# Ledger of designs, part 16: designed miniproteins, single chains, continued (2)

Each design is a single chain, and the fold is of that chain. pLDDT is the mean over its residues in the fold that is shown.

## One batch from the design tools (miniprotein)

Design m4524
Fold by ESMFold2-Fast:
Structure m4524 (fold): chain A 75 residues (1-75)
Amino acid sequence: GKEKADEGAKLAEDYAKQRKGNQAAYWASTGASLGKEAGDKEFGKEGGLRAAQMAIDNGEYTGFASGLAAAKAAE
């Protein structure tokens, strides 16, 4: 639910600060999926897009694809 989505977002920020883009994208995507499940489609979409951005900023293509997929799934 929302608590797990917020935890995912916090972990994504922490990994982004460490320049671990794939880990940051993973947790942002996880947060987005949990936000969608809680009925918050906008949170899910924004989380997925944020995950994709974090991944590309750190050169992590796997996280980029995952983040985009999460954003599209939230629509």
Scores: mean pLDDT 63

Design m4525
Fold by ESMFold2-Fast:
Structure m4525 (fold): chain A 104 residues (1-104)
Amino acid sequence: SAAAAEAQRRARLRLRIDIAIGVLEVAAAVEITVLSRDPSPENQERIARYRQILDLATQARDALAAGAPISTLRAIVDQMDALAVSPAVKKAIANLRAELDALE
């Protein structure tokens, strides 16, 4: 049925978003691990920003699981963009935005 096809399409798109969030979490965790090797005040501030990105990623996953509107997920991603400074994390955020665009 058309309803079953639409449900499968949405489930696949949600899975792709969840995977994109996971890629972002790995990228942020790698940055924290690298920065943690030098306990400078500058690196502590950068680590705090990546920890905020991880908290936002958890919020995005919870919102996705709860069936929140795409606008809610976009607002969380906008907050991540404001915190992102590494090319790897910025690329992961751009990939997440592209997956959200597929749900519009």
Scores: mean pLDDT 86

Design m4526
Fold by ESMFold2-Fast:
Structure m4526 (fold): chain A 94 residues (1-94)
Amino acid sequence: DWAVKKAERGIDDLLLPNPKLLELLKEAGATSDLVTYGDAMSLLGTYLAKNKLVNPETGEVDASGTLLGEILGKDRVDPRSGELEAALLRNTVK
């Protein structure tokens, strides 16, 4: 899959987020319109923690009613599935 292949990129790859993803990353503390893949993943983790979206017992992300849910196109995701990484990369341009 195209998104899965992009999720295998190096942590230093520069990404240009689309406006929705950029808004999410800026809420998490991004100061630039360009981010590295590693920075984007770290900022996504910060967004999850700030908004308390992770179930501590299951590790599942509940993004219902959030900007992340809009970006994912669904309310719940297992962070171990690679769907968060795939969604992040689908919402960037090089």
Scores: mean pLDDT 73

Design m4527
Fold by ESMFold2-Fast:
Structure m4527 (fold): chain A 128 residues (1-128)
Amino acid sequence: MKKYERNAEMEKAIEEIRKKLEELKKEAEEVLKKYSGEEARERLSELILKFSNETVDALEKLDGKTRAELVIETNVELAELLVKLAPDNPEIRELAVSLLDVALVLAEVAGDKERAEELRRRIKEIEA
């Protein structure tokens, strides 16, 4: 069944990205338990860059719509986790805003006006 072969490859790529996201979330929680301020931001930025580098090949196996959706979802999920774990840390709030800015650009490029508006609102709430 050739049409299921393409879906299976995409499902595997999504699973690999989701698994790496869960690993990143666990590492982020450990960083925020040990570090604060600028040092926490630097360490989290390094973990996020590592995640991006490790997932690029898997993302390229996805169609453009699925890829954009997954990148939006992963950036939003990470940003919300960071704000939840370190709500009073301005450096971590700035990092969360940077993740939401990536999601916003992708939503705007995709023409998803509703999601772009919600992301802009959330960014302003975190910056306040």
Scores: mean pLDDT 86

Design m4528
Fold by ESMFold2-Fast:
Structure m4528 (fold): chain A 74 residues (1-74)
Amino acid sequence: SKEEIEKLVKEKLEELRKLMEEKGIPQEEIDRLVKSFEDYAKSLINDESLSDEEVKEMIETVFNTTKKEIEELA
């Protein structure tokens, strides 16, 4: 359901925010990245051609990629 997907997005965004804060990323950049992820997730949720399963998989893929990139920051 859309509600389950929205909950997933909120949980993932909270994890990313905490990770970025731990890495010492400036608040302005954190807010920008969080907004970008949120906007992407909203676009997927609003795409009537995608199934809930496809939306969840796409969100999970982007989350995992973003998390890895943050963890690898110099």
Scores: mean pLDDT 82

Design m4529
Fold by ESMFold2-Fast:
Structure m4529 (fold): chain A 62 residues (1-62)
Amino acid sequence: SKFGELPFEEQLTFGYYLKNNRSLSATAKALSVSKATVSRRLKRVEERLGPDWEKIALEEIA
């Protein structure tokens, strides 16, 4: 799976994003980073996995 090839920080950020009901603010607070950092990490996940990125990543975590 392409999700497993992502840097650990990107995988971790997506996991926290789901745990926090897709809230950028709550995810940023949980990871002690800015909302911009969370947004950039999620964009990199999308760039590597393509349009179905969330579905692909969810199948790996579930």
Scores: mean pLDDT 77

Design m4530
Fold by ESMFold2-Fast:
Structure m4530 (fold): chain A 92 residues (1-92)
Amino acid sequence: DIDEELERLFEALGLTPEQAELYLKALDYLNKGGTKENAQKAARYLLELAELLGASPEILDLLREAEKADFKKALELIEEARELWIEEQAAK
């Protein structure tokens, strides 16, 4: 489960309560489902968290693109960014 893998990653990084809340807000919008607006809001919260945690430019670019994308493309870009984030941390 990619959500469980990201949660383990964030626990290892020692997220602040404020950073953890950004991730939970992103998950809430993804779980609300079905609209471009919900997917774009999820991307926005993930982007804010990624910037605070110093994620790679590649992850930031995917999330910025997701924030502006149509529903299906936004979900694909969010998933790609989350997978890349897990892979980059596993490589360290």
Scores: mean pLDDT 78

Design m4531
Fold by ESMFold2-Fast:
Structure m4531 (fold): chain A 94 residues (1-94)
Amino acid sequence: SDEEKRAKLEELVAEMRELAATLPPEAALVVGSFAGELRRIFDEALETGDREGALARLEELRKKFLELARQLGIPEEVTERLLELVEEIKRLIA
């Protein structure tokens, strides 16, 4: 159900915020913004039923995040876990 999907998203976003708390302030803000944008895309997908558009937006967001993570020196293990969480969100939408 949409309610169960939203509950799962909140678990995944909470894990992203826990990871952000382990990072320097500028990197933490980037991860926080990333998590917020993921939630927005997910909510729009459920409201509109545009799963294809949501998946495309998530892929663009993922690419932008990888570039920022590289520029800010976010640890590889944190970046990898964040990308795993994005893949779980994609599975909830698809």
Scores: mean pLDDT 85

Design m4532
Fold by ESMFold2-Fast:
Structure m4532 (fold): chain A 77 residues (1-77)
Amino acid sequence: SKEELRERIRRLEAEIAALVEQNDPADPEVRERLIALLEEITRLTLEYLKLDPRATEEQIEKFKRIAEETLEQLRAA
């Protein structure tokens, strides 16, 4: 459900915040975990947007492109 997806996204956002606050972002292991969490949030956000009748196909595709580019840049760093 949409509410279930939103709750999962909130939990992952809290996990990212805790990871960044408690660890050095320059640590490769921390970076790998951060990327994995961001990939999961991106996946759930796309599912959430598809359930929103106000979200256009163009907006969903734009979000997908920006998210994919951002994740690729993080992996390349």
Scores: mean pLDDT 80

Design m4533
Fold by ESMFold2-Fast:
Structure m4533 (fold): chain A 80 residues (1-80)
Amino acid sequence: GCQEEINKAENEAVSLAEKGDLQGAVDALKDLLDLGKKCGDAGAIEKAKAGAISLLDVAKDKGDAEVAEEAEKILEEADS
């Protein structure tokens, strides 16, 4: 169900970020945002937003412009 998919995407984003897989982490956060919107789960949308803020900071520090741009897009879509 929605809660299981949301939990999976959240856990995957955290795990990938911890491994330094920034592209994988941003992709998992996109899935989390999409699931939050599809399932009407405001908590999932807020978690995707919080994760994107954190990942944006890490991506900028590492010079990963592509991941930084994708994280900013998640923030824009979460506010829409």
Scores: mean pLDDT 85

Design m4534
Fold by ESMFold2-Fast:
Structure m4534 (fold): chain A 84 residues (1-84)
Amino acid sequence: SMREEALALVAEALAAFEDASPEEALRIIRQVGDTLLARRVPREVAEEALLHLYTEALRRFPEPSLAAQLAALMREYAARMDAL
């Protein structure tokens, strides 16, 4: 199912966060988001997957700039999904 595929992508991304910098975590989240959109995953499922990754990134990386960058990325993906 598309939900199972999204969960697998999230699990892989979370494993990659173990050795990632904040910049690498942002790149990983963007790669997951781009993959979800390319595969036409339903908005609800894509937003759930991305929210999970945003939450875990904020937990692991305490830098204030990351919160602002994640908020911008959330708005970007919402706009891209609205355009579909």
Scores: mean pLDDT 84

Design m4535
Fold by ESMFold2-Fast:
Structure m4535 (fold): chain A 73 residues (1-73)
Amino acid sequence: IEKLAEEVRKRLLERGISEEAAEYAAKAVRAFLEGDRQTALRYANKMHELLESEEELVIVAEEIQRALQEARG
């Protein structure tokens, strides 16, 4: 779980997403995988507030989807 969240943060930074938005995306993924949906939604909303373009939203969605698929096998 922690490793997947860290990978999301790293991949988002490599694709030009801000450090703060990448950190909240990682926290959202970790909370979701731990079963805390309410905390995951809170972090996802905070992350969304920090995104500057539709292109950044697509990048974040792709990396979160990848991490969730990796967690399921």
Scores: mean pLDDT 80

Design m4536
Fold by ESMFold2-Fast:
Structure m4536 (fold): chain A 76 residues (1-76)
Amino acid sequence: MELKVITLTIPLSEFNDEQEKKLLTLVLENGGEILSGRIVGDNVVVKVRVPAEKAEEFVKRVKETFPNAEIEVEDA
């Protein structure tokens, strides 16, 4: 199974308990797992591993939830 590593850089101002729950739900619904999460300055940086076939839908849903997030997709 091909996997993608997706790095999300989300402004702290857009990351609260409700949005954290939405992110966790999106990861789980797309068969993914959270590899790491950390605060860097004014941003939360989250790395997620997802199946390659789910990566496009996951990115789309993240953009809908966090419009100002920066998203990088790499091969696992």
Scores: mean pLDDT 82

Design m4537
Fold by ESMFold2-Fast:
Structure m4537 (fold): chain A 106 residues (1-106)
Amino acid sequence: MEREMQLGALAVGLAVAITSGRNALKSEDPDKISSGSRGGSRLLDRLSDQAASLGLDEVSEKLRQGSELFEQSSLYASQGNIELSKEKIQQAIELAREALRLVSEE
């Protein structure tokens, strides 16, 4: 039914966010890391809203936190702090991975 389709779309979106974050981790270019992190932040914000609309409050909260971590990563990359930027991306990926696990348990 509709809920199963929405859960599937949420899972696909999370997989895209995780892949985007992993690609940013492979870069040493601050502009690419910053751009990728902003993309990840925007995507996780949208997925957080979608999760909330489905009553998945824990998923929504984890994705909101992941979005904030991607935004922090973008800021650190813009400051030339690639090490802290990548640490924030790793934390955001872990939250997205936990969210994907929770979605899969529905």
Scores: mean pLDDT 88

Design m4538
Fold by ESMFold2-Fast:
Structure m4538 (fold): chain A 95 residues (1-95)
Amino acid sequence: IEKYKAKLKKNPDDTFAQVDLAMAYIFIKKYNEADAAFKQAAKNYSKLSADQKKSLAVSIKYTISFFKNIANLKAAEFLTKSVKKYFPDIAGLIK
């Protein structure tokens, strides 16, 4: 978490760092903080290239698979719903 916070202090509009921070918050069950980080990521998401959006979708899909593998279905569901809410154009890529 501190690593992503440091990265965001240098580049507050870093959508990848905001999503990484949000996924880290989900892992430690800080769902409100995760939602806030996704909301910040969504503000600059439209500026990402198609390749950057695909890379983001791949990272999210691996994290959803990780949560399922450790039997944390609530975390996997929260992450899936957050992507549908904040990044609807890549929601199909994580299914």
Scores: mean pLDDT 77

Design m4539
Fold by ESMFold2-Fast:
Structure m4539 (fold): chain A 93 residues (1-93)
Amino acid sequence: SPVMEETKLQARILAASSEAYIAEKMLKKNPNSPLAKKQVELTKQYYKDLEKQFEQYLKDNPDTDPSIKEKLKQGLEDVKKKLEENEKKLKEA
């Protein structure tokens, strides 16, 4: 069902956001941490999978309310922004 797929996608976006914040905390504690680098790489992979899942959701559910589409898109953009901030911190260390 479209509602079930929306709920799953929202949960996955929240999980990716949490992983990104864990990476941020690790980088604040030690910017040269190999564990922080691994966490950023893991978050990047999760984000790429989420982009594909979001695109598939849009194709499978064309009649989805535009407000729901924008909410999911915003969640993905928030994860992307945090990921890019963390990647920048790794390059500057």
Scores: mean pLDDT 85

Design m4540
Fold by ESMFold2-Fast:
Structure m4540 (fold): chain A 68 residues (1-68)
Amino acid sequence: MLSELEQLRKELSELIEKLNAKKLPDIGAIYEETVELAEEAQRAEREGRLEEAKKLIEKAIDFVKKKL
């Protein structure tokens, strides 16, 4: 579980770097939504809901991919 979450967080970080390189007009709004999902995932992880945390990171990854 933890290793899967670490791998998903790394993938999300790489996608955010690619998003930054594109310098989209809406990048600020995209960042805000992505950070919100990441914070919810961190809260779920701290509460022991690892599966929910994984789904939230996957949702953030999908969201960023749609903006690329």
Scores: mean pLDDT 78

Design m4541
Fold by ESMFold2-Fast:
Structure m4541 (fold): chain A 84 residues (1-84)
Amino acid sequence: SEAELRREAILAGAGVTVLRMHIHVAERHGTLTPEEAAAIRQKLAELKAELENLLAKSTDPVVKAELQANLADIDDNLARVDAL
């Protein structure tokens, strides 16, 4: 249902927010270890796949816009990890 897809989008967005917080904490301490960077990249890749799957199933333009915003946020966070 539309309501269920919207709920799933909100929960996925919360996951992105939590991971962004971990990246910010790591940035404040200087650099990530290679192992930490690899773990963050894996989690971001898993969330990206989940969000892309939800986007493919969504028909509501509002839900699609929210999912696209979360995907852009993942791409931004991947670029930040790659810069470290």
Scores: mean pLDDT 80

Design m4542
Fold by ESMFold2-Fast:
Structure m4542 (fold): chain A 81 residues (1-81)
Amino acid sequence: AEEKLLSIEGVRLVLERVEELAREIVATPDEERRRELEERMEELLEEALELALRQSPPEFHEAIRRLFEGARERARRLAAA
């Protein structure tokens, strides 16, 4: 119960951090630093997806993958502005 709650909060926290990184990328004029932030953003998305899939029954895996694809697309859009 407690472990599952912490896992859910962990996924949420990572998605929030991804949006923060996307905004930081837009505000960053240095191309090298921007690349580092983009790599970190992708890393966090991958970690959150794995955590969500591990903590969820197979019936929800398709919905979870769609959710994370949406989050990735949103983050890329924010970073590209």
Scores: mean pLDDT 72

Design m4543
Fold by ESMFold2-Fast:
Structure m4543 (fold): chain A 77 residues (1-77)
Amino acid sequence: SAYFPQFIKTTLLEGGDPVEYLLQQKAPLNDIKTGLQQALVELEVANPITIPENKQELLNLIQKLSVELKNGTLPKK
C-alpha cells in the first residue's frame, strides 16, 4: 500500500516511531517491512539498509533511523 511508505517516511522525519503505531493497528509485519524499504528508497539514503526479520531488531532500527533523519546525520546519495 502507498499509505505505508508515506506514513513511515513522514513519521521518521518527525522523530516518531511509525512501526510501533502500525503494529498496534495490527498491520502485517511483511507490509510494514515493505513500506519501510520503499520509504528508505524515497529518502535516498547513500548506503542500502537491510531490514531485519525480528520485530525487536526492527524497532531498534526505527529508533536509530528516526534520530539520524531528524538530526540530518543519515548519509544521502
Scores: mean pLDDT 76

Design m4544
Fold by ESMFold2-Fast:
Structure m4544 (fold): chain A 86 residues (1-86)
Amino acid sequence: AEAEEQRILAEIEARAEAFARAHPEVTERIARKEGISPLQAARRILLGLRLLELARELLENGEVTEEELNQALLDRAEEVRRMVEE
C-alpha cells in the first residue's frame, strides 16, 4: 500500500514539472491562493485529478458538496489534464 502510494507520488512529481511548465498561469494562481510554490500547486492539481476519478462515484451519491473550492479545483484539474494528455 505505502509502496503504491510512493509510486503514484513519483508519477505525479514527474508530471507536475511538465504541468507547471505548460500551465504556469494555473499553477501560479493556485500557488498565490494557497501560499505554496507553483510546483506544489501542480502536484496538488494532479493529486486532485486522480482523486476525482475515485470520488466520481461518491460525488454522484452527493457526498461531496461541502466545499465549493475543492469541487472547482478538481473539475478544473480534470479539464487541464485533458489538454495536457497529448
Scores: mean pLDDT 66

Design m4545
Fold by ESMFold2-Fast:
Structure m4545 (fold): chain A 105 residues (1-105)
Amino acid sequence: MTETFETPPGLERYVDAEGRPVEVSYQLRMTRTADGIYRMEFVAESDWVTIRTRLTAPSTEELGELSGWAIEQTEKAVLNKEYDKTYTRTLSADTSLTVTVSKAA
C-alpha cells in the first residue's frame, strides 16, 4: 500500500553572492511504498533556481537524519550558484540521497 502526505509550503530567505535576497519555497512530500521503503522529496523553488532533493530509507528515523543533510546541501548549492548539477550519496542499498539543482527558466 502506498501512502503519501505533504507539508504546507514553507518560506526561507537567503542572500546570494551579489547581496540579493532570494526567497525559496520549500515543500516536503513523504511516501511509504508497498515494499516498506520510505521516500521523502523536498522541492525548493525560487525565481532563479529549482532544487529537487530525493531521499530513500527503510525507516522514518533515517529519513529524519538525511533530511537535515539534504537541507544543508540545498542551501550550499543555492549560495554557491551551482546550477545544473546532481549530487548523489548512497549510504546503503536502501538509503540514498540525490540533490538536483536546476536554473529557473
Scores: mean pLDDT 66

Design m4546
Fold by ESMFold2-Fast:
Structure m4546 (fold): chain A 117 residues (1-117)
Amino acid sequence: NELEKLLEEAWEAIKKKDYDKAREYLDKLYELNDPRGFLPALVLHMKMLELPPEEIFEIVKKILLSKKPFHIGDKSFIPGEFLAKNPEAKELLLRLLREAGVSEEDIKEIEEIIEKA
């Protein structure tokens, strides 16, 4: 609930181009040390930096395909494997990718990568 609320607040700030508030919400998201929020917060951060949807897609795809462990606080996880085991986190990421303007074709490719993780 707190994770989704912070993601919604950050997204609303980004849509309004209130980047100071967006940064505050993103900082709070990172401070949660919640693996579910890692890629969603990154997508919002990239959107705040005005990256085009095609670049957001490529960066997320590379992270998922890398199979490299990421560390958040005391937790270590592989993003693709984590999302494969956590359907709620997967749906949250896919929703934010759609909101960021990523195409349904590219979203389907992300889903397939996660399923193979």
Scores: mean pLDDT 85

Design m4547
Fold by ESMFold2-Fast:
Structure m4547 (fold): chain A 105 residues (1-105)
Amino acid sequence: NPKKALEEVKKLPEGETKEEESGDKKTVLRRDSYDETKLSKVLYLSGNKENVEELLELLEELFKKGELKEAFVTGASQISVDALKRMIENNNGPLLAVFLDGRKQ
């Protein structure tokens, strides 16, 4: 649920990560800030555990490079992982928006 995730992210201290697992589902929340721009890096991932873990590895690399400002992924499926890889390859990736719920993918 993206709305609930955004409210939870607002409660997180900057630089902190919250992870939750339930069966085959995993949710990751993280908030970082840029020192010079006051832009927040927000990471929200939710979906199938294996896909969330693969997406987390990719997004952590992009955050370290300063190539992502925000990332919201809900219903993380194989399609969401492939979509993210294509965004990275096309070098369009300073901002990653909410993906569609897995019901529509």
Scores: mean pLDDT 56

Design m4548
Fold by ESMFold2-Fast:
Structure m4548 (fold): chain A 113 residues (1-113)
Amino acid sequence: MEGRVATEPVPKSVEEVVEEARRLIEEGADKIVVDADGAKSVEEGIRAAVEVARLGREAGVPVIVEGGIVGDKEVARELLEAGAAGVLIPAAEEVARTNPSAAEGVKEVREII
């Protein structure tokens, strides 16, 4: 079979994520998607996503933040206030489908997105 399918990204620092986002903007990216769950920690993921959202807002490039961390209402609000065009909670949607009791805490977060 041709091609490699098992390339899981190495967790990036806040600085590395921001640098990559700047490069994508310079290359003319129409949209940037940030997977905040790929960071070394939740706190670093939030900081990286906030910085990228701010860069996107300044450059006029929409930034979408994805990951379970945006399941927190406060985190989702901070990202939107930083200039994110939207937030996606794929994990929350999966949790709601397969484990309704675990999804109860995430219902309010969907009011933000």
Scores: mean pLDDT 62

Design m4549
Fold by ESMFold2-Fast:
Structure m4549 (fold): chain A 87 residues (1-87)
Amino acid sequence: EPLGRGGQLLLRILELLARGPRSVAELAEAAGISRATATRLLNQLEAAGLVARDRRTGLYSLTPAGRALLAEALAALPELLAEEAAQ
């Protein structure tokens, strides 16, 4: 599966951030992962230019590139849902 376990977690973090800026703790709790795992994933997303951290608040937000990636993933959802609906 192209998304794999790591890809699903990355998309979940992007989806959560699309609803508004979030802290590492809020993202970890909402995604059901440890703070350490959330920090690693957020560091990867920031290095890829998909998220940005506000140093004043410590909150993460989506960049335009992150929003574009999430939109592409959501555009593929009808194909993913067609496979799931066939079950």
Scores: mean pLDDT 74

Design m4550
Fold by ESMFold2-Fast:
Structure m4550 (fold): chain A 80 residues (1-80)
Amino acid sequence: SEADILKEAWERLNEILAQLRADAAGKSPRQQLQLALAALDRMIAVVDEALAQMPDNARLQALRAQLLAERAAARAQLAA
């Protein structure tokens, strides 16, 4: 069901965020940005997989746009 797809996507996203928080603890700002960028790539992949099954889901579309913007910002910070 659509509810099951969303539940699985949210659970996977929460696991990525929890792992990022654990891995980023005590790291340098540059290492934190590198870890955040890797986590953003994984989160975008999860959202894209869910959108392939639910292409018209406005919440997933909005989240995808936000994650892409955050990834662009993280890449810019890492390049500076």
Scores: mean pLDDT 89

Design m4551
Fold by ESMFold2-Fast:
Structure m4551 (fold): chain A 89 residues (1-89)
Amino acid sequence: SEELRKIVEEESEKVKELLIKKGVISEEEAKNTSPLELAARSLIEGARLAGHSDEEIIELVKKNLEKAKEAGNEVMVEVLEIALKMLEE
């Protein structure tokens, strides 16, 4: 829904500011990254920090994408599709 999308965008903006302050991403990267793209990148980086390979993350993303589509979670579907594109490119 529109309201859920706004919440995700607001939280993504806070995460973006925190990641810049911690030196995880540059201000230039943040300016060119949408809230959903930032959420996708955060998910990938978190999984890498947990010790997962990119191949394992791709499998995890594909599995969760199927579940998100079944649940009708359009925001999560978009985030996971962006994450998959980032991992395959």
Scores: mean pLDDT 73

Design m4552
Fold by ESMFold2-Fast:
Structure m4552 (fold): chain A 83 residues (1-83)
Amino acid sequence: MEEEAAKAAEEAARKLGAEVLEAKAEVTQIGPGVYRVDVEVTLRYKGETVTVGGVGVGSPEQAKEQAVRDVEEAMREAVEKLE
């Protein structure tokens, strides 16, 4: 799950034209069958370095998908502000 979330975030960053310096994910079980996934990506875009995060909560798959989507939106906003 952690590796899959980090990899998905890296692929999203590359599609935005950003260089990935670091991508990491942390998974925490918060209840029976309920997980929190935190994804953090450090990007370089047009000479600027930005760190953004995303969070998902739910079943393992739902938490991963939500965290990846959230970090993708954060990366898009960061890249757009640097344009």
Scores: mean pLDDT 82

Design m4553
Fold by ESMFold2-Fast:
Structure m4553 (fold): chain A 113 residues (1-113)
Amino acid sequence: MEELKEKIRESHRLFEEARELVGMTSDAPVGSVALLLKRIGAELDGWSQEEIARELGVSPRQLREALRLVEEGLRLEKPVIDEINQKVNSAKSQEESQKVLEESRKFINEARK
């Protein structure tokens, strides 16, 4: 339990650090910022890393560091997401599944504080 909360806190911290490196606003959801950075890093439209960095107003070095932080945050978050998905998939009823989701939401919210 405590190890999973620590991973959620560290993941959140890494996503915020990545956000600051690329000059994104603090009102953007951290999860959305992480997904955006991952999509940008995937070069979905064939953009070079230099073009992506220029569009964001940062150096290519800052972009690479931000992408590294996002990847690390996602890696730390994966065991938590996998455990939630396993519990949801193991639920024998819609009511049981709903309780798992509510408990998971409470756990994540408590970990972020």
Scores: mean pLDDT 69

Design m4554
Fold by ESMFold2-Fast:
Structure m4554 (fold): chain A 81 residues (1-81)
Amino acid sequence: MARTEVVEPEDVPVPEEYLPKVKEISKDYDLVRIARFEPDEIGRAVLELAEAVYRASGYPTLVLEEESTLLVGVKKDDPGI
């Protein structure tokens, strides 16, 4: 089945303030978009838990709060296949 999609840095719908971080991560990593979470209390808790797990595992992470979306950096040369 299709999984989380890799996104190009300039195709990421982020506020201007996040663009420098997106570009910095994209130098060494592919940005993988995790599925959008609900913008309610439960969705926020799930988003925070997912971010904490990926961050603790050593992945660069970026939370897009307005879109309730998590981006995770995966190495370009070997994306864990």
Scores: mean pLDDT 65

Design m4555
Fold by ESMFold2-Fast:
Structure m4555 (fold): chain A 64 residues (1-64)
Amino acid sequence: MEAVLEGFDGGLKGPEQAAEAARTVAEKYGGNAEDARMSGLAGGQYGPISAGVTAGLAAEAAKR
């Protein structure tokens, strides 16, 4: 949940901020930061909701 909210907040500020939020969340949960950043950048281009979903998926993958 926290990862989705951080991605959403980043997405509201623009694609670059969505990418940075996704990267930070991935690092925090031990995932691949660069992969999450690129996913957040792409998701941010489609809006905050897409950015939030992408960040959440990255955090869940990191838990495995």
Scores: mean pLDDT 62

Design m4556
Fold by ESMFold2-Fast:
Formats: sequence, structure tokens, C-alpha cells
Structure m4556 (fold): chain A 81 residues (1-81)
Amino acid sequence: ALNGESLLKRLPVLLKQLSDSDPEVRKQAALEIGEIASQLDESELSRIKGYVVPKLEELLSDSSEEVREAAKEALKVIEEK
């Protein structure tokens, strides 16, 4: 994907935001990770799956329904792309 490396540079910050105290921040981070995953090629995606998937799976049990829905959508993108 065009600018794949620039997108990957954003992941460390987004992964931290998945643990934010604000559910809106966690939701936005999960959605952004899904957007990044959709723009990565298979090689780039395989490189990040090992640490992104476990974090998104934790959010499937989140207290906020919106956060759980965002995590489900991001995981779907990662699994299908």
C-alpha cells in the first residue's frame, strides 16, 4: 500500500490508546487500526498481526459496547485482508 511505512509508524501510539481510560479514545484507536490494516499489504499485515490481534481481542470484553463493536470490525478487516 502507498505510505505503508508511515501508517505502521502510528501503531505504537494507537496500541497505547487501546488501553486509554476514555472509551471514545479506545473506540477511535481500534477503528484507526482497522483502517491501517485495510491499507497494508499482506506482508506488512503479517508483520503486525502478532501484537495487534491480542490487544483487539482484549477489547472484545470491554465495558463499552461501541469499543467492542470497533474491535470486532478491526479484527474482521485483519482476518479478511
Scores: mean pLDDT 80

